# Ledger of designs, part 14: designed miniproteins, single chains, continued (5)

Each design is a single chain, and the fold is of that chain. pLDDT is the mean over its residues in the fold that is shown.

## One batch from the design tools (miniprotein)

Design m16455
Fold by ESMFold2-Fast:
Structure m16455 (fold): chain A 78 residues (1-78)
Amino acid sequence: VADLLRQAQELQQLAERYYKLSEEFLSRGKELLDLGKGRSDDLLAQAFLNSSQVYYDLAQEYLQKSQDLQQQAQQLLS
């Protein structure tokens, strides 16, 4: 049970880190688009926006896994 709760906590912390990365990349991508500095900056902006989405999806996945492990631990305590 303690191991499941520890794993759930680690996954939740990982999800929080990925959310932060997603927000940072989203902010940077939008900033580059707003500046309109040419084609290479547009490609870089798209790369940042795509990275933001990937990290957001990873955060959601790890959060779900954390919740599943918490539920599993709770069932074992019942």
Scores: mean pLDDT 78

Design m16456
Fold by ESMFold2-Fast:
Structure m16456 (fold): chain A 120 residues (1-120)
Amino acid sequence: MLPSAEELIEEWKEKVIKIIETEKDLEKLRKKLLEEARKLVEELQRTLGLSEEVVEALLELLELYIEHIISMKEKGDSLENLHKEVETIALLLGNMLELYQKFGDKEALEKLKEEIEVLK
């Protein structure tokens, strides 16, 4: 049975939190977080049939969030604040995918582009 988009996001969130807790090297952390982001997007594309434009926008959004997590960790931010940031991105991904399922590609892509511009 294929996992739902919600289950894929929950599994990704748990893996990312574990990586943040256990990996102390920032370069290895960035690499591991990018690998998990790519796996998530590939599974979401497979499960939901996302367009290439939505896939590219999701990867850009996740790469920007990963750089934000790395910056927070470099500054010595608390593990609690890092967990809250991961929860925030997981909720954003869930909301965007619900928007995609209800209204299709254009609406989801517009929402993703807005979030990307806020993070730049």
Scores: mean pLDDT 81

Design m16457
Fold by ESMFold2-Fast:
Structure m16457 (fold): chain A 89 residues (1-89)
Amino acid sequence: KTFTLTLATEAEQIMFAEGVAEMVETGKVTARAAAILHALFGISRDEVRAGQPVRVTVNGRELTTEDSAEEARAAVLSSLPTTVTLTVL
C-alpha cells in the first residue's frame, strides 16, 4: 500500500520527523510511526503495523539507509508543507 501524507504545520513535522528518521534507518514501520499515522492521518493499525517493510520518500526524494537519521529528520523539517510518501510492503 502507498500513503501520501501532507505535513502542513510545524507541529505535524516535529511530531513525525523522528518517525520518518526511524523508518529510514530501519527500513520498517516503527511503533512510533504507526501511532502517529493513526493519530494524525486516521490510518488504522489494520492498514499499517509496526514491523512492516517500508520505503520512504520526502518531497519526491527517496530516503535510504545511505541517508543518516539526522538527514532524514532535517528533510522533513526543511519545508512547509512537506509531502511524505510511504510504500508499505
Scores: mean pLDDT 78

Design m16458
Fold by ESMFold2-Fast:
Structure m16458 (fold): chain A 120 residues (1-120)
Amino acid sequence: MKIKVELELDADGRVVRAKITLEDGSTIEAEGEQAVLDALSEAVERMLKKAGIETKESPRDLAERILALARQAAVEARKTMKVGEKKEFEYEFANGIKLKITVEVVSEDRVRVTIEIEVK
């Protein structure tokens, strides 16, 4: 089961907006850091319930950790990458949760981070 999170971050690594594609192909859009966190928390909770996965961390704590990884990746990308470059990273959590993170420097003031969240 997979969901896709497309984040836009500014030059300071602040989350501007997100588009979340759920496991059924429906989408949620959110603007601003709080609304993005709330939408991601809901998407993660829904995915974990459908997969029958229990985690020690709450869905909100997992969403916060995912956004922290996205912010870190965006800040590092701004230091090391040129406009138009992409890099991909894989991250594995406990309980079979996998993240595939793609970071793209879109412009001098914008980074796109795409996160595919997979549970087996």
Scores: mean pLDDT 84

Design m16459
Fold by ESMFold2-Fast:
Structure m16459 (fold): chain A 70 residues (1-70)
Amino acid sequence: MEEYVKKFEELVKKAVESTPEEAKKLLKQANRYAAEAIKLGATEEVKKAAEESGSKEAIDGVNAAIAMYS
């Protein structure tokens, strides 16, 4: 659980610092880890991580995963 949240945070941070093309690929990977964390009950942790990143794409991705898995 915590490992998935940490990997999500790491990938989102890299995406914010990357080109738009690279950011899209990194956010896709980040959303996979967010989905796994949400399935394990870490919904609030993943939401906070996305909000703290300031990335609208990360926030939207997490909200979509929550709607699908919760």
Scores: mean pLDDT 80

Design m16460
Fold by ESMFold2-Fast:
Structure m16460 (fold): chain A 103 residues (1-103)
Amino acid sequence: KKEEALKLAEEAAKLLIEAAFKLAEGKLEEALELAKKAIELAKKALELATHPEARAAFRRLIELAEELVEKAEAGETLSVDEAIGYALIAIGDVLTAELALKK
């Protein structure tokens, strides 16, 4: 259960990071597809998680991926620095969930 939730969150974060960099490259359709898949995986991680801090981290991953969907649908791009910011937050959320699930 814990291992499955964390693995789904790690895959969601990877897709979210890829989506952010695709958006920085102006590849809106690729970014949209990756961000939507990140939302699906993060929602599955949230369904499996019972620990409040892990659940909060997975909700933040969903919110970040939803922001990328909104930007891509609006035809907005990111700077490389903004994409790096999304990557750092996503990595931090996964680490927070991992530490919470280890008690």
Scores: mean pLDDT 86

Design m16461
Fold by ESMFold2-Fast:
Structure m16461 (fold): chain A 68 residues (1-68)
Amino acid sequence: IDRLTLRQLAALLGISLDRASRLISEATGVSPATIKRLANAGRTVAQIGETLGVSARTIVSILNRRGL
C-alpha cells in the first residue's frame, strides 16, 4: 500500500481518478483539483494522506466504502 499511487489504487478499485478525487474531497474538505494534482505528480496514497493530514488506511476506507 505504501508504494501504490492514487491512480493505481483507483484502477484496482475499478473507479476513475476523477471519482476517487471527488470522494476524498467530500471526506477531507480539500479540493478535488488539489488531490488530482498530487496524483498526477505520482505521489503514493501514503504521501497524499500525509499532505491531507489523514492515514493511507483512511484514504483506502473512503474509496472502498464510497467507490463500491
Scores: mean pLDDT 77

Design m16462
Fold by ESMFold2-Fast:
Structure m16462 (fold): chain A 91 residues (1-91)
Amino acid sequence: MRLKATAKITVEGPDGISTFTLETEADEGTPVAAVATPLVLEAAEKIGKVKNIVVQARGRLKAGETYEFRATVLTDKGFAFAEGTITAEAL
């Protein structure tokens, strides 16, 4: 079934800390890392040009669950570190 995934992301970059709330849709059972990666990329692109991204997350998306993730991002301005949560809701 389709789920709405809401990510709350904190990115610590060279110029300070930024917070983002982003939403996407994914199928139930999608790896959390696969959902988090494009959302972290979108958030990091607000800070600088992304050259590399590594996302660490466990589990598969399930309605009613909240998941934690972390990411390391290399930008044209240096390293940034992201952390946050993804909450999944049934559509």
Scores: mean pLDDT 87

Design m16463
Fold by ESMFold2-Fast:
Order: C-alpha cells, then structure tokens, then sequence
Structure m16463 (fold): chain A 84 residues (1-84)
C-alpha cells in the first residue's frame, strides 16, 4: 500500500542518515533538518491516514531523540505531530 511504502521509505531514509552521521558526512542538526523536511511532507499527505502519519512521526521523533538531534528540531517535530 501507499502507507506501507511511505513507512518503508522513512525507515530507509533514517538508516541512510544515521550512516552519514556515523561517517561524519552530516551533523546532527543537518540530520534533524532533513527529517523535519520529510515530516512536513508526510504531515500534509492526504493519501496517508492520520493514524499512520502519527505512528510514522512518533518513530521519527524517537529516532531523533536517540541520535541527540538539537532539542529545537525535536520540538518542531512534536508540534507537527500534534497538528495531525
């Protein structure tokens, strides 16, 4: 389904960004900004149910917290999650 494809794409993006961070190719801020950009697109996608959008956004928030992304970017993700 479209929702399954979106979830898989988000998980793959997170894996690639974590690899880039570990290799020193991006900062935690750059990683957080990339995730926030994708999260904004997801939050506005009417083809994904509100329930699925919330679940995927919650997974993104958990990953950003685990990776030590700056608090202000995590706060923006939480606000976006509340609007879904």
Amino acid sequence: SHEEAVREAVLELLRQLEADLAAGRISRRELGEAVLGVARLLAADPRVSPEARREILDEMIAAMERLGVPAELIEELRRLREEV
Scores: mean pLDDT 89

Design m16464
Fold by ESMFold2-Fast:
Structure m16464 (fold): chain A 66 residues (1-66)
Amino acid sequence: ELVEKAKEHLKKAIDYAKQGKIDEAYRHLVEARKLAEQLKDDPEAYRELMKGIEEAEKVINEAEKK
């Protein structure tokens, strides 16, 4: 449920970043972070989502560079 929704937001964040739509990418990244915080009681799911968030953030940062 929440894990699936967070993963969808991470996929969209990466997709928008690759399109150069940085603001939209950040909006989806923020939503994924909110969902991850709700999963703190599930350490495996939380760890997987935090790793995904870190990877998406890295893609967004690279997309901002020339």
Scores: mean pLDDT 80

Design m16465
Fold by ESMFold2-Fast:
Structure m16465 (fold): chain A 103 residues (1-103)
Amino acid sequence: HMSEEEARKILEAVRELKEEIYEMQRAGVDPEELKKTALERVEKLSGVRVSPAMVAVALTAVELELPEEKQVEMLQLVDIAERNPDDEAVQAEVEARLEEILA
């Protein structure tokens, strides 16, 4: 399970890197190359192993300026979903909770 400390480290890394990521996106860097570069830099800066989905959700949470507790919860929900890919009930619960946070 992803700890609150691990989630906070990912969010801190994303906050530091978001301007650089957006600059690369505006410069027309290939989406797959952009994803790879963002993933590598977030992992290096945070010291936490992350997925592309975790980086995308962290960027969304930071950009929307959600309360920090909700940003942490979103990352923990993505981690739960990725750890239980074949559990339809878990997937449904995660989707419902993410929808609530984003409403």
Scores: mean pLDDT 84

Design m16466
Fold by ESMFold2-Fast:
Structure m16466 (fold): chain A 88 residues (1-88)
Amino acid sequence: MIGEKAYERFLKELEAYLAKDTTLSPEQKEKILELVKKNYRDLFGSFSKETGLPGVIEFFSRLDLAIGQGKTSLEDIEKVFEETLSKL
């Protein structure tokens, strides 16, 4: 299936990113992984033909900003996904 390798790579990169992060709780990390698994087709499907995968870049930029601002509640994480998907 087209995009399966991109999804697997993104999931590995996300898991590595979360493993290095010391500011997020295990529950917050699990919520991020759950939302990615639930919404992966929306994140990748709309931009499968575009270079740079804009949705993935936007997601990481927003997540980094939220973490830097201390906005790491489950609601804040859900909002990062909603704002990312709304721009796709």
Scores: mean pLDDT 66

Design m16467
Fold by ESMFold2-Fast:
Structure m16467 (fold): chain A 69 residues (1-69)
Amino acid sequence: LASAFRKLAEEARKMGGEEAAELLEELAKVADKMPAERATGVILAIMGALLEGDLERAKEIAEEALKSL
């Protein structure tokens, strides 16, 4: 879980999404506080946004996930 968020942060950073990457690193720190089902859903949603090259969407999903903790 935490390692998955860290990998997504690396991917976002490679695409120039530094803000999204920072939020994903914060999610990695609190991943253990999320139910596994919720963490998986967030990971899949962000992965989908990154596959589309939508860094703003990835950032929004990460922000919402952090607020919902």
Scores: mean pLDDT 82

Design m16468
Fold by ESMFold2-Fast:
Structure m16468 (fold): chain A 112 residues (1-112)
Amino acid sequence: SLLHEAFLLAKKLIIHYVLTNNTDEAQKIRDSYIAISTEYLEAVKPHLSTEQWVAAHLSLIGDIEDLRLILAGKKIPGVSYEELSDDDLKSTTAAYDSTVAKLKELIASLKS
């Protein structure tokens, strides 16, 4: 899903910024992800069953908590902590921005 793709891209960027001691940039990416993911879940709520909404909401809480732990310098089991090359940072940032733009378009279509 677009939301899961946004999460994976945000996580990769946050790990890079934490490893390069750019915690302000890591926080900006986390805040961006929280904002778009929360708006997306509210927009899809009328289109989901109660069970689907609860599952999606709990999944989002877990994803947001994972990003908080990474930002706090905690290691999450199963997560790879790697600094990005300049080219990978540029392409990952562009991919994140593109995925957020697609989510905004989807949110607008769900509200109309």
Scores: mean pLDDT 89

Design m16469
Fold by ESMFold2-Fast:
Structure m16469 (fold): chain A 61 residues (1-61)
Amino acid sequence: SSKDRQIQQLADEAQKELQEKVAEIKKKGQEENMDPMELTKQLLLAMSDVEAEFFEKVKKI
């Protein structure tokens, strides 16, 4: 369906955004010698934010 195609496009966009955010967080973590627990927390928060934005966009389809 057209809805499935739109959801797939949003999923691809969310995956790209997540990859970019993960790369930035990992780079910052290495530069700041970040604690592994804090690094994991920031990665999980980024994943949660991208997921929430994805579902809000899906609701508008």
Scores: mean pLDDT 88

Design m16470
Fold by ESMFold2-Fast:
Structure m16470 (fold): chain A 65 residues (1-65)
Amino acid sequence: EEEAVVLNNLALVYAALGKFEEADKLVKEAREIRESANLDLKKTLDTEVEIGVLALKDAVEKVTA
């Protein structure tokens, strides 16, 4: 659980830095840890959605530039 929380937080930091590939990798690792422990995935899934929204926003800005 603690490891999953750290990975989730690191994923958000990487997303804020525009490193979406690294962010996606970290949040997926956090999800896999929670999934293997049969923990609630809501927090990790919410973070995956937020990273996806940020990545889409970045991609749209690059396409419209």
Scores: mean pLDDT 74

Design m16471
Fold by ESMFold2-Fast:
Structure m16471 (fold): chain A 68 residues (1-68)
Amino acid sequence: MVEEHLAKLLEELKTKVKASPLDVDILEGLYHIQLGIDKATGIFDEELTIRLIEKAAEGIKKNSKKFE
C-alpha cells in the first residue's frame, strides 16, 4: 500500500529538507493531500504519488525558504 511507502519517504525527506517546523508541516500537508486523493479515487499510481511528493520536497529544499 502507498501509505507505508509515503510514511517512510516522509521521514527520509525530512532529513533532506531543512528540519524547520514549517518545512516539515508543508511536506506533511502534501503527503496527507495526496494520500487523501489516492484513497478517495481508489485508483492511484504508486510511482506517480511518490514522485509528486518527492518533487514537492525537492522544491522546498532548493528554495531553502521558510517562515519564522
Scores: mean pLDDT 60

Design m16472
Fold by ESMFold2-Fast:
Structure m16472 (fold): chain A 104 residues (1-104)
Amino acid sequence: MEEKIKEEVEEVKKRLEELLAQGLPEEEKLIVRLVAEGDVESALVLASMHHSGMPLEEAARRAAELAARIEAGDPDYEIDPKELEERAREIVERVRAALEEAAA
């Protein structure tokens, strides 16, 4: 059973790499790359900014809250406000670094 999950993860990763090689818009390429690298939080931030025009800091707080709920396995989990702000700040730094690298 674990081998099937590993095969599915490997296939998704390979498909994401193929999508990066295709002529996707730059914002979508960066989102796909971050997902492939395992940085789901930064990918969620960029998706929120790209699709809804959400500000970076707000998108980062939302991504941190969603990630904490997923990690807790509880959709009603409330992250501590200090932990939320620290996690959001780390996400902002990662997203800024990814955007700078993509612009270079």
Scores: mean pLDDT 73

Design m16473
Fold by ESMFold2-Fast:
Order: sequence, then structure tokens, then C-alpha cells
Structure m16473 (fold): chain A 75 residues (1-75)
Amino acid sequence: AEELLEKGREAVKAGDVKTALRLAAELLRQGRREDAAEILREAAPSMSPGELIAAAYELQLAGRTEDARELAARA
């Protein structure tokens, strides 16, 4: 669990959006919604429009409506 958050933060620092998205999805699956939202927000400046929409959709499904709206607005 903690390893996922740490690896997600490392991926964000490296600009590795694909890894950040994958680890955020794992965090959401585990119910760690706040940690996933943090990773996705930090990765957002490096995301393509398609990646922003995909991330917003996952956050919306997790009930993180405000975070989802913010990511979608960047696309």
C-alpha cells in the first residue's frame, strides 16, 4: 500500500505519466482515494488531453468530483 504511493510520487517526479496513472488506479482500487487524487493532480501538468480525461473519469467513479472536474478542465 505505502509502496504504491511512494512509487507514484517517484513516477510524477520523473514525468512518467503512464506509471503514475497505473499506480493511481491501484490506489483507487484499494480505496485510497485521497492518495490517488494527489498523484493525479501532481502528474496533470505532464498529461496529454486523453490522459487527463481518463484520470478525471477514474476520479469521478471514486467520488472525487472536484478533482475530476479540475483534471477535465485542463484537457
Scores: mean pLDDT 81

Design m16474
Fold by ESMFold2-Fast:
Structure m16474 (fold): chain A 68 residues (1-68)
Amino acid sequence: MSLEEQAEKIVELVKKGDLEGAIELLKELGLSTTVARVLVAEVKRMVEEGVPEEEILKALLKALQQAL
């Protein structure tokens, strides 16, 4: 699965309220539990603030590229 496809899946899980599923997926990518929780919290905040999905995906992809 591409990094872009993984980012899309994480955003979908957060939108569904499956925060634990999003955290586990990030951990499978090699992120620590602490970093995974921070990223999921940021994505949730952006969703709640009404940030466009395209901007959320770009921000998450950039964060994943920097963390990996």
Scores: mean pLDDT 82

Design m16475
Fold by ESMFold2-Fast:
Structure m16475 (fold): chain A 63 residues (1-63)
Amino acid sequence: SPPTAVASFRVELDDEGRLVATLTEGTMDPDSLLAESRALERLVEALRRGQLRPGDVFTGVHP
């Protein structure tokens, strides 16, 4: 089944390299987002290894 859209975020980095996320659409429980911290770490690893390009969908595993 296709994933269900819950929220949309714009992601930016500040001048100190910190993550800035703007909720642009929908809503998300903050505890649910925090529980996905390991998936976010995998996203960072995929980006570091050049495995994600614009238009790719991240599912918590490397392609």
Scores: mean pLDDT 70

Design m16476
Fold by ESMFold2-Fast:
Structure m16476 (fold): chain A 92 residues (1-92)
Amino acid sequence: MNADLAAAAEKGVEEARKLKEAAEKNEELSEEEKEKVIKGLDEIERLFREAAEAARAGDLKAAEEKLRKALEKAKELGKEYPEALKKIAEFL
């Protein structure tokens, strides 16, 4: 279970990084959309990284809390910028 939480969080870090790179390279996004989406993805990546570190340290409560916050932030970002995230996903 600890290994599964760490693996899930590490995949979240990797996906957030790929989405940030895709956002930076996407010429169809406005500068305002890029700034806000990249900032949101940066925070999501940080939360997933902290969750992975907590899981590897055996702090399951901290890992689950940070993972939940990362997923909540991702849902919020998707609700605020659905078209921008859709455009980014199409270029992955």
Scores: mean pLDDT 78

Design m16477
Fold by ESMFold2-Fast:
Structure m16477 (fold): chain A 68 residues (1-68)
Amino acid sequence: SADEEQLIAAENELLAVYLRGLHAGLSAEEIRARLQALHDRLLAQLPPSQQPALTAGLERLLAAVDAE
């Protein structure tokens, strides 16, 4: 569905920011800040039904940042 496609696109954007940050050697603080900023922008664009899934995706990536 279009809602599922929007969620997948948003999740891919969060993952790309995380991976690019790791590859570039950014600090955990900087990667967290970029992920939170992107999440805030994407959340406003998603259907309400998909917003919890995007937030869960963010939480997984934030947990991963300090595990690296």
Scores: mean pLDDT 86

Design m16478
Fold by ESMFold2-Fast:
Structure m16478 (fold): chain A 100 residues (1-100)
Amino acid sequence: SEELKKILEEIANSTDPVEKLRLYRKAVDLILEELKKNNASPEDIKKVEEMREKIDQLLAEAERLAPHRDDPAVQARIRKLTLEASLLFGEAMKIYNKIK
């Protein structure tokens, strides 16, 4: 969708790992909305909902860590959380592309 293309451009242009993680969360919400609009299988909808829940947990941890981002270990942890969210988003995109 045009909305999903816009969020992907925002992800590509963001340099903040926490902001990227928020954008991955928004992208998965858009995917979930499109799956529901296109009457995707309940199984595929459930898989993307589970990915969204995992990304919510990653984002919550990243936001708790953000005030301490001057610590190199904290920066490394936030980057790992953002990488994990990107992989979950990639799996959601695979499901989305089956109906697109």
Scores: mean pLDDT 87

Design m16479
Fold by ESMFold2-Fast:
Structure m16479 (fold): chain A 77 residues (1-77)
Amino acid sequence: DLLEALQQLKAELPAVEKELLSMKDPAKVREAIAQLRGQLERLDEIIKATTDPEVKKAAEELKKQLEALIARLEASL
């Protein structure tokens, strides 16, 4: 279920953010940023394709949280 998957990712995001922001290795941080950017592209595809308002809302909220995390990680490099 796509909605359930998006909700699970959103729920896990604070823990992921804590782990990533605690990283002191710039190479690992850059790798994490690349992976998060890949997730943003996938979320954009979901937002454009979905007709389900709950899926769209969940994907848009997750996208905003990931964009904010990427910005914080890039600022720490």
Scores: mean pLDDT 81

Design m16480
Fold by ESMFold2-Fast:
Structure m16480 (fold): chain A 89 residues (1-89)
Amino acid sequence: LTVTVRLEARREGDRWVITVTVESSGGAPTHAALRVKTRSGELLFGPLVTVGGGRRTLVIEAPSAVEAEVYVGTADEPVRLAARLEVRD
């Protein structure tokens, strides 16, 4: 199973907009979750999405510099870290 994950960060005024694109080549459904850690150490969690042979995009807003991580898993495989991005002011 091939899963491609892309992370992008954009500054909008006083916040960061984190965009996650998850693309699967098909087969078993792929589950993806976005986790964002702020400069203060606060953890923000994005929604879980299911992708079965396609592409989904997730967006989350963060009020400060962040470290963003995307975790993916299937019904038959444990969750793993697929992508990571750190943004600073």
Scores: mean pLDDT 71

Design m16481
Fold by ESMFold2-Fast:
Structure m16481 (fold): chain A 81 residues (1-81)
Amino acid sequence: SMELYEELLELIEKGGDPEKAYELALELAKQGHIDDVLEALGYAYRKGRFEIALAIAKALLEVYPDDENAKNAAETFEKLI
């Protein structure tokens, strides 16, 4: 939902809890909002929120295990932490 997406963006902006980011991204991905989750992932990376970016990538990969972008993002961000 738009509310979940806005909450995720706010969490990235403030540098909040990566576990909460995982929960929000997981729910968005389960609802089929993959484009919103990918935009949030990119935003977290640009903000230097690498632990949050990794959490979002892992949430996306949980719902879409064959997604190559999610696999590549998780591998990349694990190396930055």
Scores: mean pLDDT 84

Design m16482
Fold by ESMFold2-Fast:
Structure m16482 (fold): chain A 74 residues (1-74)
Amino acid sequence: SAREAARRRILRVLAAHPDEWFSPEMLSAATGLSVATVTRLMRELEAEGLVEERDGRYRVVPERHAEVVALAEA
């Protein structure tokens, strides 16, 4: 689905940069997705505990990096 493709694009960027804090605008630029789509998907990933949010930016939860990599490659 388009949603699963968009989610995978975000997960690939996050998997490659596990120590980086991304704004929705940065992820939009990196993935080609709209800021609205990125914001929604990042909130979903945060609810799943795969990413953490701080000051409007998101980062992979370090302990869950291996899971993020696996999901990006699925």
Scores: mean pLDDT 89

Design m16483
Fold by ESMFold2-Fast:
Parts: C-alpha cells; sequence; structure tokens
Structure m16483 (fold): chain A 83 residues (1-83)
C-alpha cells in the first residue's frame, strides 16, 4: 500500500543516515564498541524494512539490497578488526 511505501521510504532514509554515521565514525577512528553499537542500530532498521518488504516498490527493494550489502561489508570489516 502507499502507506507501507511511505513507511519504507522513512526507514530507508534512516538506514542511509545510520550508514553515513558509521562511515564517519570509522573515518574518525571511533572506538570499535561504538561502531558496533551503531551497526546494531542499522541492522534493527534493516529488519524493520524487511517487515514491509512485500509492500515496497521495485526501486525501494533495490535500494534496500544495496544498503544491506554496504552494511554487511562494514560489519565484516569490524569483525575482522576484532579478531
Amino acid sequence: SMSQQQEAKQLLAQLKEKIKEIKDMIKNNAPLSEIRAKLDEAREISEKIDSVWKHMSKDQKHEKIHLEAELVLLMARVVSEEL
């Protein structure tokens, strides 16, 4: 529905903002614990987007997939540095 598409739009914007925050934190050498907390927040937003997936437009689904791929790569980098 249009209502669920508006919800998806807001959640996608929030996820994009969290990814920007994480990238800025990495650039500024923030503590790994703080980066992990922000990654967990981004993952929770991604899970909320999954709850409205069936109502999303094709463009919104593509955007979500791209943001999720970026989030996974950021998570992998943080995990590698903790090892």
Scores: mean pLDDT 85

Design m16484
Fold by ESMFold2-Fast:
Structure m16484 (fold): chain A 70 residues (1-70)
Amino acid sequence: DELFRRVRRLLSEGRVDEALELLLSLPDEVLIPILRRTRAVRYLTDEQLERLKATKSEAVAELIDELRVD
């Protein structure tokens, strides 16, 4: 819950690089619900999304692709 609020705040303040570093530090079980709830993919650049996909599991990469087409 605190992590969700922190990600939302960073994204709303345009602190996208800090939000990305926070997302990269999270385990998949925490990251997946945060990505769904914050719609962080709408705020991140294609380069930042590719970094997240390369660093995280296949499940996270698949979710990012699903959220991007919405």
Scores: mean pLDDT 81

Design m16485
Fold by ESMFold2-Fast:
Structure m16485 (fold): chain A 111 residues (1-111)
Amino acid sequence: MKVLIIGIADGLNASEEKAREVLEEAKRRLEEEGYEVDVVVTEGSTLVPVLDEKAPKYDAIVIVGGNKEGVEEAAKGIEEKYNIPTVAVAVDLSSPEAVDKIVEAVKKLAE
């Protein structure tokens, strides 16, 4: 299963560098369990171009960000447009819980 994890860094809640570090750790844990994972950090304004290029290449997509309504709306739109299982993870990417929540979301998509 090939999974794309997209972290939305708005600069207010998490820096791009911190977001990338969290996503790379989630990728490392998932790859240890046999998942194929790519990670992308983007701003909300660049999310659509990233999805148009990358989404068709993946079996599942995880959208991670601090804005619950925003990530839930994005996940619904992606699933409707690309017909790819998509889940939203509403979490502050600077939170100690972020990696565990992302890993759990991917595992649920694979079940």
Scores: mean pLDDT 77

Design m16486
Fold by ESMFold2-Fast:
Structure m16486 (fold): chain A 74 residues (1-74)
Amino acid sequence: SAREKVEEIAKKLEEEGYKEEAELLRELSEKALETNSASAYAALGIRAVELDIEGDKKAAELLREAAKIVAEAI
């Protein structure tokens, strides 16, 4: 399911040291999937862009993958 794929990505973020990003992903993906909220999934994309600008390319890539999964599920 989309929730299971998102949780796998959240665990990868935690393993890479991005615990706050993993928590954000869990919170926003749950909100998006429960409410069909495009704004919640869009917030994941915005955070990925911010991380990419800051040089956190790995975290940005993982959040983009998760945002795509959430967008396809709502």
Scores: mean pLDDT 80

Design m16487
Fold by ESMFold2-Fast:
Structure m16487 (fold): chain A 84 residues (1-84)
Amino acid sequence: MEDLPPEELIEAVRRGIEAAKEMIEKAVETLPKEEAIKVLEKTLEELRKLREYVKTLPKEVYEAVLPEIEELEEFAREKKEELE
């Protein structure tokens, strides 16, 4: 896991963030409200775990991706609030 170079770790996390954002947008657009809320709750839980994991990585990786993770958490929270 920690055998990846910092640059490759940053790119991997960023790809995951973009994929998660698209999943959130598609879930909100295509799923019934109740199912979309469940997807958002699961995504927020996974993002919290990702944030804790990233804090264990080298400082350069952590500082590069933490703001992007926090932005995605805020996006997911906003979408959940709109559906509730």
Scores: mean pLDDT 80

Design m16488
Fold by ESMFold2-Fast:
Structure m16488 (fold): chain A 100 residues (1-100)
Amino acid sequence: SELDKLLEEIEKILKEILEILKPYMSEEEYQRFAELVKEYIKALREKDIEKAEKVSAEMAWLIAKVLPKLSEEDKKRLEELLRRLGELSRQIEAIIKKEE
């Protein structure tokens, strides 16, 4: 389905973000971010927009915490991935809301 394809693209982008952030995170922060990625995809699949927004906020907080440590190259890569993620997330949320 179109939703499944969007979810796969979102998961791919989130995994790319996780790999960029990995060298800057503690083991605990990395494990927590990986778990939040799974929770975010699950919330979107279950059409739980409120849960998806809460999980997204926690992911954003973890990103903000490590952002000052990143190289300028990694910051630019992260910014591009976050823009793509935002666009895809808005598309899937719009589709979910239309099904209501």
Scores: mean pLDDT 85

